# Designed miniproteins, single chains, continued (5): the designs that were tried, part 78

Each design is a single chain, and the fold is of that chain. pLDDT is the mean over its residues in the fold that is shown.

## One batch from the design tools (miniprotein)

Design m18706
Fold by ESMFold2-Fast:
Structure m18706 (fold): chain A 87 residues (1-87)
Amino acid sequence: MAQELAIIEKQREFFKELAEKYEGKVKEAAELALKAYDYAIEYLKTGDQAALDQAIELARQAERLIEENREEFKKAFEEYHKKKAAE
């Protein structure tokens, strides 16, 4: 549980940075992904099925936008990891 939560929180940090630093469809998808991770974390802490249902719905919406804007997300992902590797 603790390691799984840490991985989810790390992924949430990635999408939070995208939502803060990028515009347009990258920001829109990152904001949807952040909400999905927030609901997933709530589900892991509470077992609330409604939170899981919201996480799945928002994750599907975010994934669709990422697929439609794959080139922009690939660049953002590479830039983020390059920055982290340099720190």
Scores: mean pLDDT 78

Design m18707
Fold by ESMFold2-Fast:
Structure m18707 (fold): chain A 115 residues (1-115)
Amino acid sequence: GAAVEAALRALLRAAEAGDFDAAREAARRLIEAAVEAAVASGSTFPLEVALGLLGIELGIAKLIGDEHVAAALRAALEGLRAALAALKAGKSREEAIAAGIAALDAAFAAFRAAV
C-alpha cells in the first residue's frame, strides 16, 4: 500500500544520505505500515514482500560496498523479521510492532557499537 511504499522510499533515501536517525525513523514507519497492512488484509504477504524487496536492496548495497545503506537495510530487515515472527506466532498487531521496533533499535545500536 501507499504507506509501505512511502516508508520504504524514505528509508532508502535516508540510508543513501548516511542519516541513521532518519533511516531508523523511516524503518519504524515501515514496520508499522507493513504490520497494519498484514492485519488489515488477514495475510502476512505485505510483510513478506517488504522483506523480499529489502533483501534485494541489501544484496545490492553489499555488492557495491555501501556500508551505510547495508547497515540501515540490515536493521530494517531484522525489525520486519521480528514483526513477521510475532504475527505468525499469533501475537497482536501491537505486540508485532513492538517486537519489530525492539529488533530494529537493537540492530542500529549494534552497528553503531561496531564502527
Scores: mean pLDDT 83

Design m18708
Fold by ESMFold2-Fast:
Structure m18708 (fold): chain A 68 residues (1-68)
Amino acid sequence: SDELRKLIGERVALLRRRKGLTQQELADRAGVSVSYISKIESGAITPSLDTLVRIADALDVSLAYLLE
C-alpha cells in the first residue's frame, strides 16, 4: 500500500541518518544504486524482501527492527 511504502521509506531514512550514513554510503553497503535508495526513502517504490534484508544488514539491524 502507499501508506506502508511511505512508512518503510521514512524508517530507512531515519535509521540511515542515525548511523551517520549518506544515501550513497547506504547504497554502497547494500549493493544497490543511490537512485534506488532515494526512491525507497521518498516512498516512490516498494523494495523487494531481498533488498530490505540487504538494507537491514547494511544498517546493522534485524529486518524486524527495520520494519517496526
Scores: mean pLDDT 87

Design m18709
Fold by ESMFold2-Fast:
Structure m18709 (fold): chain A 117 residues (1-117)
Amino acid sequence: SDQVIKDFLVNTLHLTPEEAAILLTYSKKSPILLGILATHIQATVQPDSTNPNAVEVTAKTDAIFVLNLVGDQELADAFTKIGQALKGKALPKPPKSGKLNKEELLTQINDAINKSN
């Protein structure tokens, strides 16, 4: 439900209510992002592994990564495609520097898709 996703984003990942609303709105346009968020919620509430803190950190990193993409349709589309191609494999890593280089990120996404086919 929308409230469960909002509660997870605000209370567990410590995003602002505004950021949570943006991410929820975007997830309704991207079934893959909705699936990723649902998987992280389930893994955090019902830990599938011996390290629940790693799941929470990964979920927060993925949420921040997507928030940085939300204003760019080409990056949003590329992110959706990698989610479909990988199906439980590693997602693209967020850039280590605070500067998002769109061309480098698109290249890394396309390389990850090609290696998965």
Scores: mean pLDDT 62

Design m18710
Fold by ESMFold2-Fast:
Structure m18710 (fold): chain A 80 residues (1-80)
Amino acid sequence: AEKLFNEALRKLAEGDWKGAIEKFAEALREAQKAGDAGMEARVQFFLHELKREAERKGDKETLDKIKEALTSLGLKSIAK
């Protein structure tokens, strides 16, 4: 999970939000498998912040990608 989380942060720094969302989703999936509640919380925080920013910008493509990732991870309340 940590490696994928760090890759997601790198992609955010590069402006690759779609790639970052994919890596955050992978990191959360691995954290869920490992029972790593701390990593789960960190990834959920960043996905929620990215969703808010995509909503603020009106970036429907990025918002839809975030919602799909959150839904796939069982976070439907945040994906709404």
Scores: mean pLDDT 76

Design m18711
Fold by ESMFold2-Fast:
Structure m18711 (fold): chain A 64 residues (1-64)
Amino acid sequence: STLAQKLQAQLETLKQESQGHPLIQSELASLEEELSSLDSLSTEKQVALALSIIGLEEDLRALH
């Protein structure tokens, strides 16, 4: 889906930016696993996953 493609691109960017931040890398790995089944998730869970990715991006920026 279009959402899955957008979220995959965001995760790839965050994985590059999270080098040296093992806690963020661990969270990204969990989200990547959930993203692999995105089409099987309810709309509410898909939205929650998207919000989690956005929150992790904000957390990574705060570490600067």
Scores: mean pLDDT 77

Design m18712
Fold by ESMFold2-Fast:
Structure m18712 (fold): chain A 68 residues (1-68)
Amino acid sequence: SREEYLRVAARIYEELLEKYPDLTPAQRQRLAQRIAKVAREAYEKGLTPEQIEELMRKAADEELARLQ
């Protein structure tokens, strides 16, 4: 459900903020937008909650690599 993937997205974002406390406000905004976009697109494609979580975590890792 939409409620379910939003909770997963929020949890992943919170975990990343705890792990990377030195991210600037602009970097945090970019990360949040990337995670939200991937979650929405995966949900619209009918992927499972587990698949959506995996794609969000992968997208977050890719975005963090770019923010160096």
Scores: mean pLDDT 81

Design m18713
Fold by ESMFold2-Fast:
Structure m18713 (fold): chain A 65 residues (1-65)
Amino acid sequence: SGSGPASEEQKQFVKEQIPKAVEELKKMGYDARIGDGKIIVEHPDPEEKELAEKQAKMVGEVMKQ
């Protein structure tokens, strides 16, 4: 049942980290929310949004390793 023991533990860890990351982004002045298991960052300036997305991509590359 489920996706498997290691996958479930990883999902729980990510699920706990996502709300914390959203709170930190909100404290930084970004409009951040959770959408479909991902962190969505909104900003009126597209360039500011791109900067936040680039940082998220770099973190993803480190985790991919």
Scores: mean pLDDT 63

Design m18714
Fold by ESMFold2-Fast:
Structure m18714 (fold): chain A 67 residues (1-67)
Amino acid sequence: AARRLRLVERARAALQYTIETTGRYVSDADLAARLGVSPELVRQARTRDLPPGTPAPVLDDEVRALV
């Protein structure tokens, strides 16, 4: 449960930062390799709705290093 939520937050932060920085799409396979998870799990994270009140993802040094 908690790991999945953290993964969704990291995936969203990494995707948004990559788009803002490079304007380029990152493939599910590339993002999965950087996060150390399966591409299927990354694809599931893209379609997951977060409950209302979830704060914006925090871009820490670890997340910044992923992009």
Scores: mean pLDDT 55

Design m18715
Fold by ESMFold2-Fast:
Structure m18715 (fold): chain A 78 residues (1-78)
Amino acid sequence: TEEKIKELEELGKKLTEESALKLVEALTDKDPRVRQKAYDILLTNATKLVPLAREKLEELTKSKDEEVKEFAEYLLKF
């Protein structure tokens, strides 16, 4: 939804551990638009955000959802 997407955009501006963890949570959202937006924000700020949420991203590489797994695996390259 538009409201969730705007929330993610605001989280992407904060570049904190809390915002990184919430963005990684959004990679598992049921709405594919929300997942894609979370991925785009994390990718754009990967050098800052990925180290703050590395453990959680590693958990997502074990996901049964192929898209979630692929997003997490790619982000972990940073």
Scores: mean pLDDT 84

Design m18716
Fold by ESMFold2-Fast:
Structure m18716 (fold): chain A 81 residues (1-81)
Amino acid sequence: SLDDILAQYMATLSPAEQAVLREVYALIKRLAAEGASREEILAAAQRRIDELSRRYGLSPEARTRLGAAARETVDALAAER
């Protein structure tokens, strides 16, 4: 489930990374509910990760992990439909 994916990632992430993932997760769910395409959701999620990663001073490795989590979340939402 989406909650299981979020819980698994949260267990391995720093507090700053957790804050970014929560924001991105909420964005993905909102855009999906609005009927946005997979490509639109992924692009918006990546922009949000980039914005928050600059704010929190996250490493490229952390950004890669957050991008992977965002992709898994989008794919899980698609599978529920």
Scores: mean pLDDT 81

Design m18717
Fold by ESMFold2-Fast:
Structure m18717 (fold): chain A 63 residues (1-63)
Amino acid sequence: MLELTAEVEGLKVTVRQEGDKVTVEITGDGSEEQLAKARRMGDVAAARLRLLAELARQAELQA
C-alpha cells in the first residue's frame, strides 16, 4: 500500500494505492478553480500509479 500527499493551491491531495486500486482524495476549503487544479494533479498522479501497478502485475503473470 502506497500513499502520496501533497498540497496544491492550499488543498490537500492524497493519492492511495491499495493493490491494483488507486484512489484520489481532496480535502480542504478552496475555490472551484483551486479544486479543479488539485483534482487534475491528483488524477495525473493516480494514472501514473495505476500504470506502474499494472506493469508489475503483468510482469508477474507473463514472466
Scores: mean pLDDT 76

Design m18718
Fold by ESMFold2-Fast:
Structure m18718 (fold): chain A 73 residues (1-73)
Amino acid sequence: NSTWSQSQITQQFNQFDTNNNGYITQQHFQNYRRSQGYNYSMQQVQHMINQSDINNNGVINYNEFVNYLNSRQ
């Protein structure tokens, strides 16, 4: 089973969160998708953001990112 470890997710989040804002933008998700091979479309990325985005600003924080990936397996 190729489920992501929390350590790997943490490393990816920190790599993309270069501004230390504690959130990932749609562009960061696109880069993550390409790098990790999840084969998600941009529409699927937007759906992930919308589903996990508590403040409706089009970005996801670390906990929301981890939770969404784990819920998808």
Scores: mean pLDDT 63

Design m18719
Fold by ESMFold2-Fast:
Structure m18719 (fold): chain A 90 residues (1-90)
Amino acid sequence: GVIELLKKWAEEVLKEIPAARAALPKLLADGELTPEQYEAALAHLERLERAAEAILKAETLEEVRAILQTVLGASQDSIDRLLAALEKQV
């Protein structure tokens, strides 16, 4: 179902975050990121990590919707479109 696809996404996100986080200091040192962009990227990865961890513990799509809204700041319309698209893939 859709919730199983979201949990697989969450598992993949959690696997990728350490490598993404490790890459940021070099991008800052090389001048590819400003200090403001570096801090924004770190904050974004922290939000993704919290959202992914919460999704893995979720038992309903309503819980996943709440996590996407409160942790990632996603709009209700964006969430509705995402869930409808995933439902068509199942």
Scores: mean pLDDT 80

Design m18720
Fold by ESMFold2-Fast:
Structure m18720 (fold): chain A 104 residues (1-104)
Amino acid sequence: MNNILQAIADFLEKSPETPSLVDVVRYLALTDKLDEETREKLLEVVEYIIKNNLEDASDEEILELLRKAGVDEEVIEALEIVVKLIKETNLSNKEIAEILRSLI
């Protein structure tokens, strides 16, 4: 979890706009901070979303696709924290990144 939260925090801090959950998952699929097997599973979900025009799917539906793809629950829990902070707070990307780093 710690490496995942740090990777998401780094992405948020560098992002000019509030990212979608799909944007966060895509970033994690391409980062060298996660193991190859996890990145491959994340990439498969991103490709599935694009191919089936599911970009407007709810965060809950995207998280379920990640579970079905066999993404580790630790990764899914980190993404749930990020989704909650983005949707339930008026905090900037930098402020959310600081909160994520405080949880490490």
Scores: mean pLDDT 80

Design m18721
Fold by ESMFold2-Fast:
Formats: structure tokens, sequence, C-alpha cells
Structure m18721 (fold): chain A 94 residues (1-94)
């Protein structure tokens, strides 16, 4: 799970940089990404145990896909928070 830990650390750094001017959005995005990573840390080992027919190479590929999913989720959360802020600012001007 080293790839998952690295992806989580990278995701947190990305969120801190992109949402630095919105502490509440930053905290919520970090919590959601941490929750997603914990789900993967629990689910992926059990899935791999239930599929002993998978080669070691395929297992490593699944770990890479899971790590990439954490980063993709972080990008989505950042985009959502930015859209919410833009929409609120537009509503206040009307």
Amino acid sequence: MELIERALEEAKKLIEEELKDDPKAKEEAIKLVEKAAEGIKKGLPEFLKSHPELSEEKKRQLERIAADSILSFAYMEIAIEKLIKENEERRKKL
C-alpha cells in the first residue's frame, strides 16, 4: 500500500495548494480524500485475498489504479469546491 500512501500525501498537498484561500473547503476536501484512501486500504487487501488467481503483476496494476483513483478524486473535489465558490459569488452580485 505504499503507492496508496504516496497518492494520499500528493492529493493532500494538491488540495492545500489549490484551496489555500478557502480553509473550510480545504478541510472538507482533505477529509473526503482521507476517507476514500481508508476505504481503499480496507477494501483492496480483502479483494486481493479473495482472488488468489491474480498474478503479482496484476495485483500491482490494481494498486496503481487505486492510487490514481485517489488523485483523480482529489482533482474532482478541488473542481467542485471552486465551482461552489464561483456560483456563490455570482449569486451575491445579483
Scores: mean pLDDT 81

Design m18722
Fold by ESMFold2-Fast:
Structure m18722 (fold): chain A 113 residues (1-113)
Amino acid sequence: MAEEKEEKELEELREKKIEELLKKEKDPVKRILLAVEYAVLKLYRENPSQEELEKEKHKLIELVREELGNITPEEEELISSLLEAAANQDPSVRSLFEELKKLIEKRYQEIKE
């Protein structure tokens, strides 16, 4: 197969595997973080259009609303910053992901208590 076709088929296969993992994962925090990691990996490897970037932001915002009942302005801003950093291949992606992880984990604990 042509290299471009192999890369596309591999990306589609990875996307399907992550979707299957998301359907099986019952922990709301793990589901959100897995979806965020997937979006970051996708955007980091692609040269996304502004429309594609906004679509990925919207998907994650809706997932947080579904899993946690709402989204905070801090979570929305951090998701936006993280996905923009990923699209620009910025090394800050890792630190932004860790900050988002801590924020989501903290809020989930507050919802339980």
Scores: mean pLDDT 75

Design m18723
Fold by ESMFold2-Fast:
Structure m18723 (fold): chain A 81 residues (1-81)
Amino acid sequence: MAELDAEIDAEIDRLVKELPSLTPEEVQARLDAIADRYYEATKDERVKRLQEKFGLSEEEAERVVRNLARQYVIDRFRDRL
């Protein structure tokens, strides 16, 4: 978790440094790619936790985790601006 957070932070820091040379569409694509990476790295543990804690189906838990990953990356990006 802490190591993954540091990797995501490094990718976001790199994106911020490249911002003056990127279009809004390219920025969104980079954020989506980072969010997808975070989702894939965390989904198994988080899906299981949501199923156990809230009684969600696997499909419902996956949707929630995907949305949380996207929001997490956006929040970290915003904090660098």
Scores: mean pLDDT 83

Design m18724
Fold by ESMFold2-Fast:
Structure m18724 (fold): chain A 63 residues (1-63)
Amino acid sequence: KPKVLVLVGADAASRLAAVALGRYLREKYGYETVVAPSVEEAERLAERLRAAGYEVEIVVVAS
């Protein structure tokens, strides 16, 4: 099953860091990555993705 990482960046600096981390993880491991603005939205996204058959991990990125 494909794996998706949901990266949480609540502010502009954390969001830039999340984008950079997402690119690294996609290149290194072939993971799909999505950036979310909050843990609450990340959890809702994770539930939908798991229901669709994806493995999902949530990573909180701090600035």
Scores: mean pLDDT 80

Design m18725
Fold by ESMFold2-Fast:
Structure m18725 (fold): chain A 78 residues (1-78)
Amino acid sequence: SREDLIKWLAEKVQNDDVIAGLVYRALSHRFGEETAKKVVDALKNGDVAAVLSQPEEVVDRLVLFARTLLNSEKILKE
């Protein structure tokens, strides 16, 4: 589900500063640095509800990013 993807992404962001930086970059270019920082901080704190309370377009971009990253991890296993 969407919530499960955001929860998975939060765990990745908490354990990998490179992934945190990629999320920040993906959001800041389209939505601005303030929104990107707020979302990354919420993910680092495991605050899934705060992430899901963002505007729909922000959540949609983040879900797309999470799906892309998850698919990339599946490819890298081979």
Scores: mean pLDDT 81

Design m18726
Fold by ESMFold2-Fast:
Structure m18726 (fold): chain A 91 residues (1-91)
Amino acid sequence: PPLDEELLEKAKEIAKKLGVDDPRVIVEIAILGAKAVTPEELKEKLEKVIEELKKNESLSEVFRELLLAVLQPEKFEEYLEKALKIIEEKK
């Protein structure tokens, strides 16, 4: 199923600011927020996202917000916007 354009756009913006342009990472970030997953699937998808995000220095707080987003997909947009603001401040 197609992803929500707003979530995908925000995920792309975060990835660009972190210097991550891998489309797979962008899609995983959007999927984690748009789709409820089992704890098993969540762990696997989260590990994949974490590996890519670890390549950038401005990660501790962004990691926290994205982790909260995947644990509470209903609030994903709010946490994604918060992560974006943290990146904006650190640039």
Scores: mean pLDDT 57

Design m18727
Fold by ESMFold2-Fast:
Structure m18727 (fold): chain A 78 residues (1-78)
Amino acid sequence: MTLKVLEAIAELFRESAVVHEQELIDYIVESTGLSRSEARKLVEELIARGVLRQEGDIVTMDGEKYAELLEELAKEAA
């Protein structure tokens, strides 16, 4: 997981409180240059961490869990 991926996800959720899974995957691919397979794995990891929640084809973000992960990765990058 990289800060660039988290920033891309945060930008999308800033535009819409709820996002379709396919839209999220497409946005990550376009913003980061990752493959669709890599983007899907990252979304699955974020769901496992509680940063993202999925109900059917819609996805929402937990802002508190996002902030915790962002701080964790920022410390590793420093």
Scores: mean pLDDT 78

Design m18728
Fold by ESMFold2-Fast:
Structure m18728 (fold): chain A 82 residues (1-82)
Amino acid sequence: MSEKEREEAAEISKKGVEELLEELEELIKQEVIDVQRAVSLYTAAAIEVAALSFLGEEELAKELKERLKKVWKEFEEKVAEQ
């Protein structure tokens, strides 16, 4: 890939992770949580984080991975309450 193509791919993956994290955060605020949807969102976000790491955005990937872990822990705690 050209450097410009790598930068564009990194921006797409970053935006994708941020959008997936926002959707997952909204999903866990629901009274009844769609577990299948949550797993799908988490998996998609994890793939995008791996893509950012592959593209050389290691620090950003690490930050987003920690955010994803925090949201997933909140999800696990909420599901345990149902």
Scores: mean pLDDT 80

Design m18729
Fold by ESMFold2-Fast:
Structure m18729 (fold): chain A 73 residues (1-73)
Amino acid sequence: EEEELRKRLFDLEVELGVAYIQLGVLNTELKRAKEKGVPEEYIKEIEKQIDELNKRIADLETEIGRVRAELAA
């Protein structure tokens, strides 16, 4: 049970790392799109992807916190 929680924590932390890399890519794309004067509809699509990814990051951080709490008990 303890070992399974440690494996789960590792997997979640890897997923979080990947999500942050994806967030960095999207933020760079958003910045470039705004600099190029890309139409608002394209900007909104990128912003929607960033919002969805931020929600996933928040969910992952919440789950990591819960697993860490269980491991500390």
Scores: mean pLDDT 86

Design m18730
Fold by ESMFold2-Fast:
Structure m18730 (fold): chain A 62 residues (1-62)
Amino acid sequence: MLEEARRLAEQGIPVVVETESSSKEVKEAAYKAGADNYVQLPASPAARARAEAEARERHAAK
C-alpha cells in the first residue's frame, strides 16, 4: 500500500490512503510516502468523496 502510494504520488496522481487503523504511526507513514489525504475506515461514501476532493486540492497546492 505505502509503496504503491509513493509511486502514484511520483506520477502526479492525488493519493488517498484508506485503512481501518487509527494509528498515528500509520497516518504519518502514509503522508511520508506521498499520500495527500488519509481516511480511517469505516467511512461513509460522503466522507470518502470529501477526502478525495481534499487530496486533489492538496496535491494541486504542492
Scores: mean pLDDT 69

Design m18731
Fold by ESMFold2-Fast:
Structure m18731 (fold): chain A 104 residues (1-104)
Amino acid sequence: KEEVLKIFEEMKKAVLDAARKAIAEGKTIDQIRDEVLRTLQEFVEKNKDKLSEKQLEIVRDVQARILIETQIAKALNLSPEEVLTMIEKILDEGLERVKKELEA
């Protein structure tokens, strides 16, 4: 249980680090999205044998939400800082879902 939480906390850190790096490099919302989604996909590939189907579904939901919300952010001309805040919120909600799944 503690190992799964650590894996997801490491995922959140890696994704946010990737997003911050892309922002620091002056990348567009589309490029920030692509780096974030790639980081999540690499996380899935590295950990798929260690995670339950339910936990993998949570990661897929996070990927889908990031894809949708970044398209909305682009349409609204949001700042990179607003996009980072949005991504962090999506990851926090995903982590909360994992914590609830582990308690069930």
Scores: mean pLDDT 85

Design m18732
Fold by ESMFold2-Fast:
Structure m18732 (fold): chain A 90 residues (1-90)
Amino acid sequence: KEKLIKELEELARELEEALKKGDWKKALEAADKIEALLPEVEKEFGKEAADNLLFQVTLYKALAYEGLGKTEEAKELFAEAEARAAAARA
């Protein structure tokens, strides 16, 4: 689906640029929009693609929360991302 791919590419670019600039609020906004597209990603590209995207978005949200000083939220998200990565390697 060409529209979905284009939206994901644009949001991923916004997320990366925001994180690079330290614009944590904008990074979280982009990450939340990508998460909202996860059901469509699963429907169009399958469960593995959606799970991989969720892992990446979770990691980026953790970085953004860390930048905002929201240490508890960041810690939870980092732990979630680490658990997902460990499970994928098992």
Scores: mean pLDDT 80

Design m18733
Fold by ESMFold2-Fast:
Parts: sequence; structure tokens; C-alpha cells
Structure m18733 (fold): chain A 97 residues (1-97)
Amino acid sequence: NAMAEARRKRMEELWKQFDRDELETIREIVREYLENGDREKAEETLWKLKFFASPLVSRLIDIVLETEDPEERLKLVDRALGMSPEEIEAFLDELEK
């Protein structure tokens, strides 16, 4: 139990760091698209990132790709950046229904 608990806690800490870094990357991709207008390239990059992302961040990428307005895409990512993983999960559940 002690070793399993310590391993789980380390994995949760790694997930938090990974999720944050991935969200920052998604934000930059969406922001770049807003500035330069290359929608197809941005969407291709997001789709590729989904393959490597955590399950939570992968769900966010799906919702971002379903959102047609680039400004709303940026708002979704910015909102998620201000949340804990539990809050992001609840937020995504609300959006997906």
C-alpha cells in the first residue's frame, strides 16, 4: 500500500505538470491561428497533439475542435488554464453533456 500510494501520488503530480504544459501549448496554437488565420494548420496540429495528450487534455482538444469560433476556442483554453484537474473534468462534462 505505501509503495502503491507513493507511486499514485507521483503520477498525479506528473499529470498536473503535463496537463498544464499541454494546455499552454494548445493556447499558443489557438492564439497563433487568431493572429495568422491558418485554420487548417492549427486544427491539424491540435489533432496531432490529441494523440499525445492526457485523457483530460484530449477531451478539451475535442471540444476546441468542435468550436467554430477561434476567439471562443481561446476562451475555452484560458478558462481551463485557471482550473484544477477536477474543475476541468466537471467543466468538460458540462460542455459535452
Scores: mean pLDDT 71

Design m18734
Fold by ESMFold2-Fast:
Structure m18734 (fold): chain A 62 residues (1-62)
Amino acid sequence: LEVEAVSRVDDHSQEAIEKAKQQALDDLRATLAQAGLPAPAEVKVEISEEDGKTVVTVSGEV
């Protein structure tokens, strides 16, 4: 089962991207824990841009 979490930020600075990445990782872990699923063995992070916002997507296979 593939699961994902997404975080958006209006800033393109490296610091804002790192904060958004951490937020997405925390959201992914919380969602999996709520569903009673184990933490994924491998996590993939993708950074993209949408409407001038930085979008960080974190996904994993469980």
Scores: mean pLDDT 78

Design m18735
Fold by ESMFold2-Fast:
Structure m18735 (fold): chain A 102 residues (1-102)
Amino acid sequence: LPLYRLDEPLLRLYRELTGSERELFTYGEILEFFDRAFEEHFEPTSVKSPDPRTELADTMYRATSELTREVLDGKKTATLNEFRKAFESKITEASPEEQAAA
């Protein structure tokens, strides 16, 4: 499967939270991060703890910030797929050289 880069702010936060020096992720791993972040923000759970996962979720929502702001302001209704498409603009497919090195 092709590997992808997160944009700079997301990659930096991921490294700070996990201690991992990974630069490349599968599309499935990125979707799992996005889906978890979306569920934690828009489908609130009973768990209220400021932890690194909450910061990652917040950063992912900031990556889709314009769409998220419009939805939260009641100006627009958006589906999970629309948020995924907005988030996909913040990831890039790794070059063949990067994929070979990883």
Scores: mean pLDDT 57

Design m18736
Fold by ESMFold2-Fast:
Structure m18736 (fold): chain A 55 residues (1-55)
Amino acid sequence: TPEERIEKILDLLIKLNNWPVTSVEEALALADLPENKNNPVLQGFKATIDELKEE
């Protein structure tokens, strides 16, 4: 399912980038921090989740 794919992508991104998060919601909150506005990986992840919610 799309949710399973997103969770696997998130797990890989957490490991590769050492993000201090364990869920999609925490990753979205991390992307909204001022320090991460120029982080292309976090912003790309947020854009992907926003696109999926437009259904």
Scores: mean pLDDT 77

Design m18737
Fold by ESMFold2-Fast:
Structure m18737 (fold): chain A 109 residues (1-109)
Amino acid sequence: EEEEARRLAWEFAGEAGRKLRDLVNKYIEALKKSPEEGKKARDEFNAAVAEHRAQADALIADPRYRKGGELFRAELDRGVALATSRIDQAEKEYNKKVLEEKKKLLEEF
């Protein structure tokens, strides 16, 4: 049924969205610790996005699940866009801080 497919799609998207939000927060915190930790956390975020998109695409490929899969993919992509925006903002702030620290070192010596 259409209502059931929509409900399940929202549940799948909600679960994926919570996981992606947690991974964004993990990335932002890792970025503050070291470039290496930041890279690992970013790779984990990218892998989770790819995994959930592959799940949605697999559902779309099967006519029996296509409607639910398309709804899930659409909501997932909205969540990914929001998560990516938060990452971009965090990266801009990190780069600004790195530049300010470099300027401070050059002014002291």
Scores: mean pLDDT 84

Design m18738
Fold by ESMFold2-Fast:
Structure m18738 (fold): chain A 75 residues (1-75)
Amino acid sequence: SEAQLEADVLLALAEIIYAITKNAIKRGKVTKEDLERSIKLLKEIADRIAPLDPAGAARVREMQKELEKELEKLK
């Protein structure tokens, strides 16, 4: 279905954002502002996935929580 395709594409986008952000953290090339933007994007993606694929949304929310933990280290 179109809804499942949308959910799959959004989940793939979240995975890419998460991977890029985690790599930037590992390399010491992330700012607080970059982390806040990635967290906001993951939250928006999770909210869009939630009615289509609750399990996919849960995965994205876990990525969001991991980045929020990294952001806390910069405060």
Scores: mean pLDDT 88

Design m18739
Fold by ESMFold2-Fast:
Structure m18739 (fold): chain A 81 residues (1-81)
Amino acid sequence: APTAGQIIGEKFEELLNAKTDEEKLKAAEELLKALQSYGSQLSRDQRLFLIRALEVLLSAEKNPEVKKVIEESIKVLKSLL
């Protein structure tokens, strides 16, 4: 079975590779669901790295719906620190 890191890593890569706002929203929502299910199984260092990466993405994002989902993902990860 895939590890939490593999599942979350794949969803994060899908978000990075998304080209349209619709694809970004779908990928961000799938990442959030994966973090809600498996985020506690990540190491502290993996959670800290992902928070930083998501904060960089959030700073560049212009779509308000995508921003909201990324903000929720950061919130979930911070709650697990």
Scores: mean pLDDT 89

Design m18740
Fold by ESMFold2-Fast:
Structure m18740 (fold): chain A 76 residues (1-76)
Amino acid sequence: DPLVARLEAAGWEVLGHKRVTVNGKELVAVLARKGDEVLLVLADLAGNELASLRFPAGEAPSEEEAAAFEARIKAI
């Protein structure tokens, strides 16, 4: 998985990844952590990032960041 390899090279610990179908398109969802930061990424199979959401570990994402992530998913 190109996205997992890039995230690990950038110092992210990949906690999980799976294939998902969004609007008839096969994509990859990746959950990663770096220190106290959590990252959720939705990418195509080539590893191109389509949507991402960052938030502190143990907390909910901000309403603004969550809304931006949801809007990007709806545009896929």
Scores: mean pLDDT 79

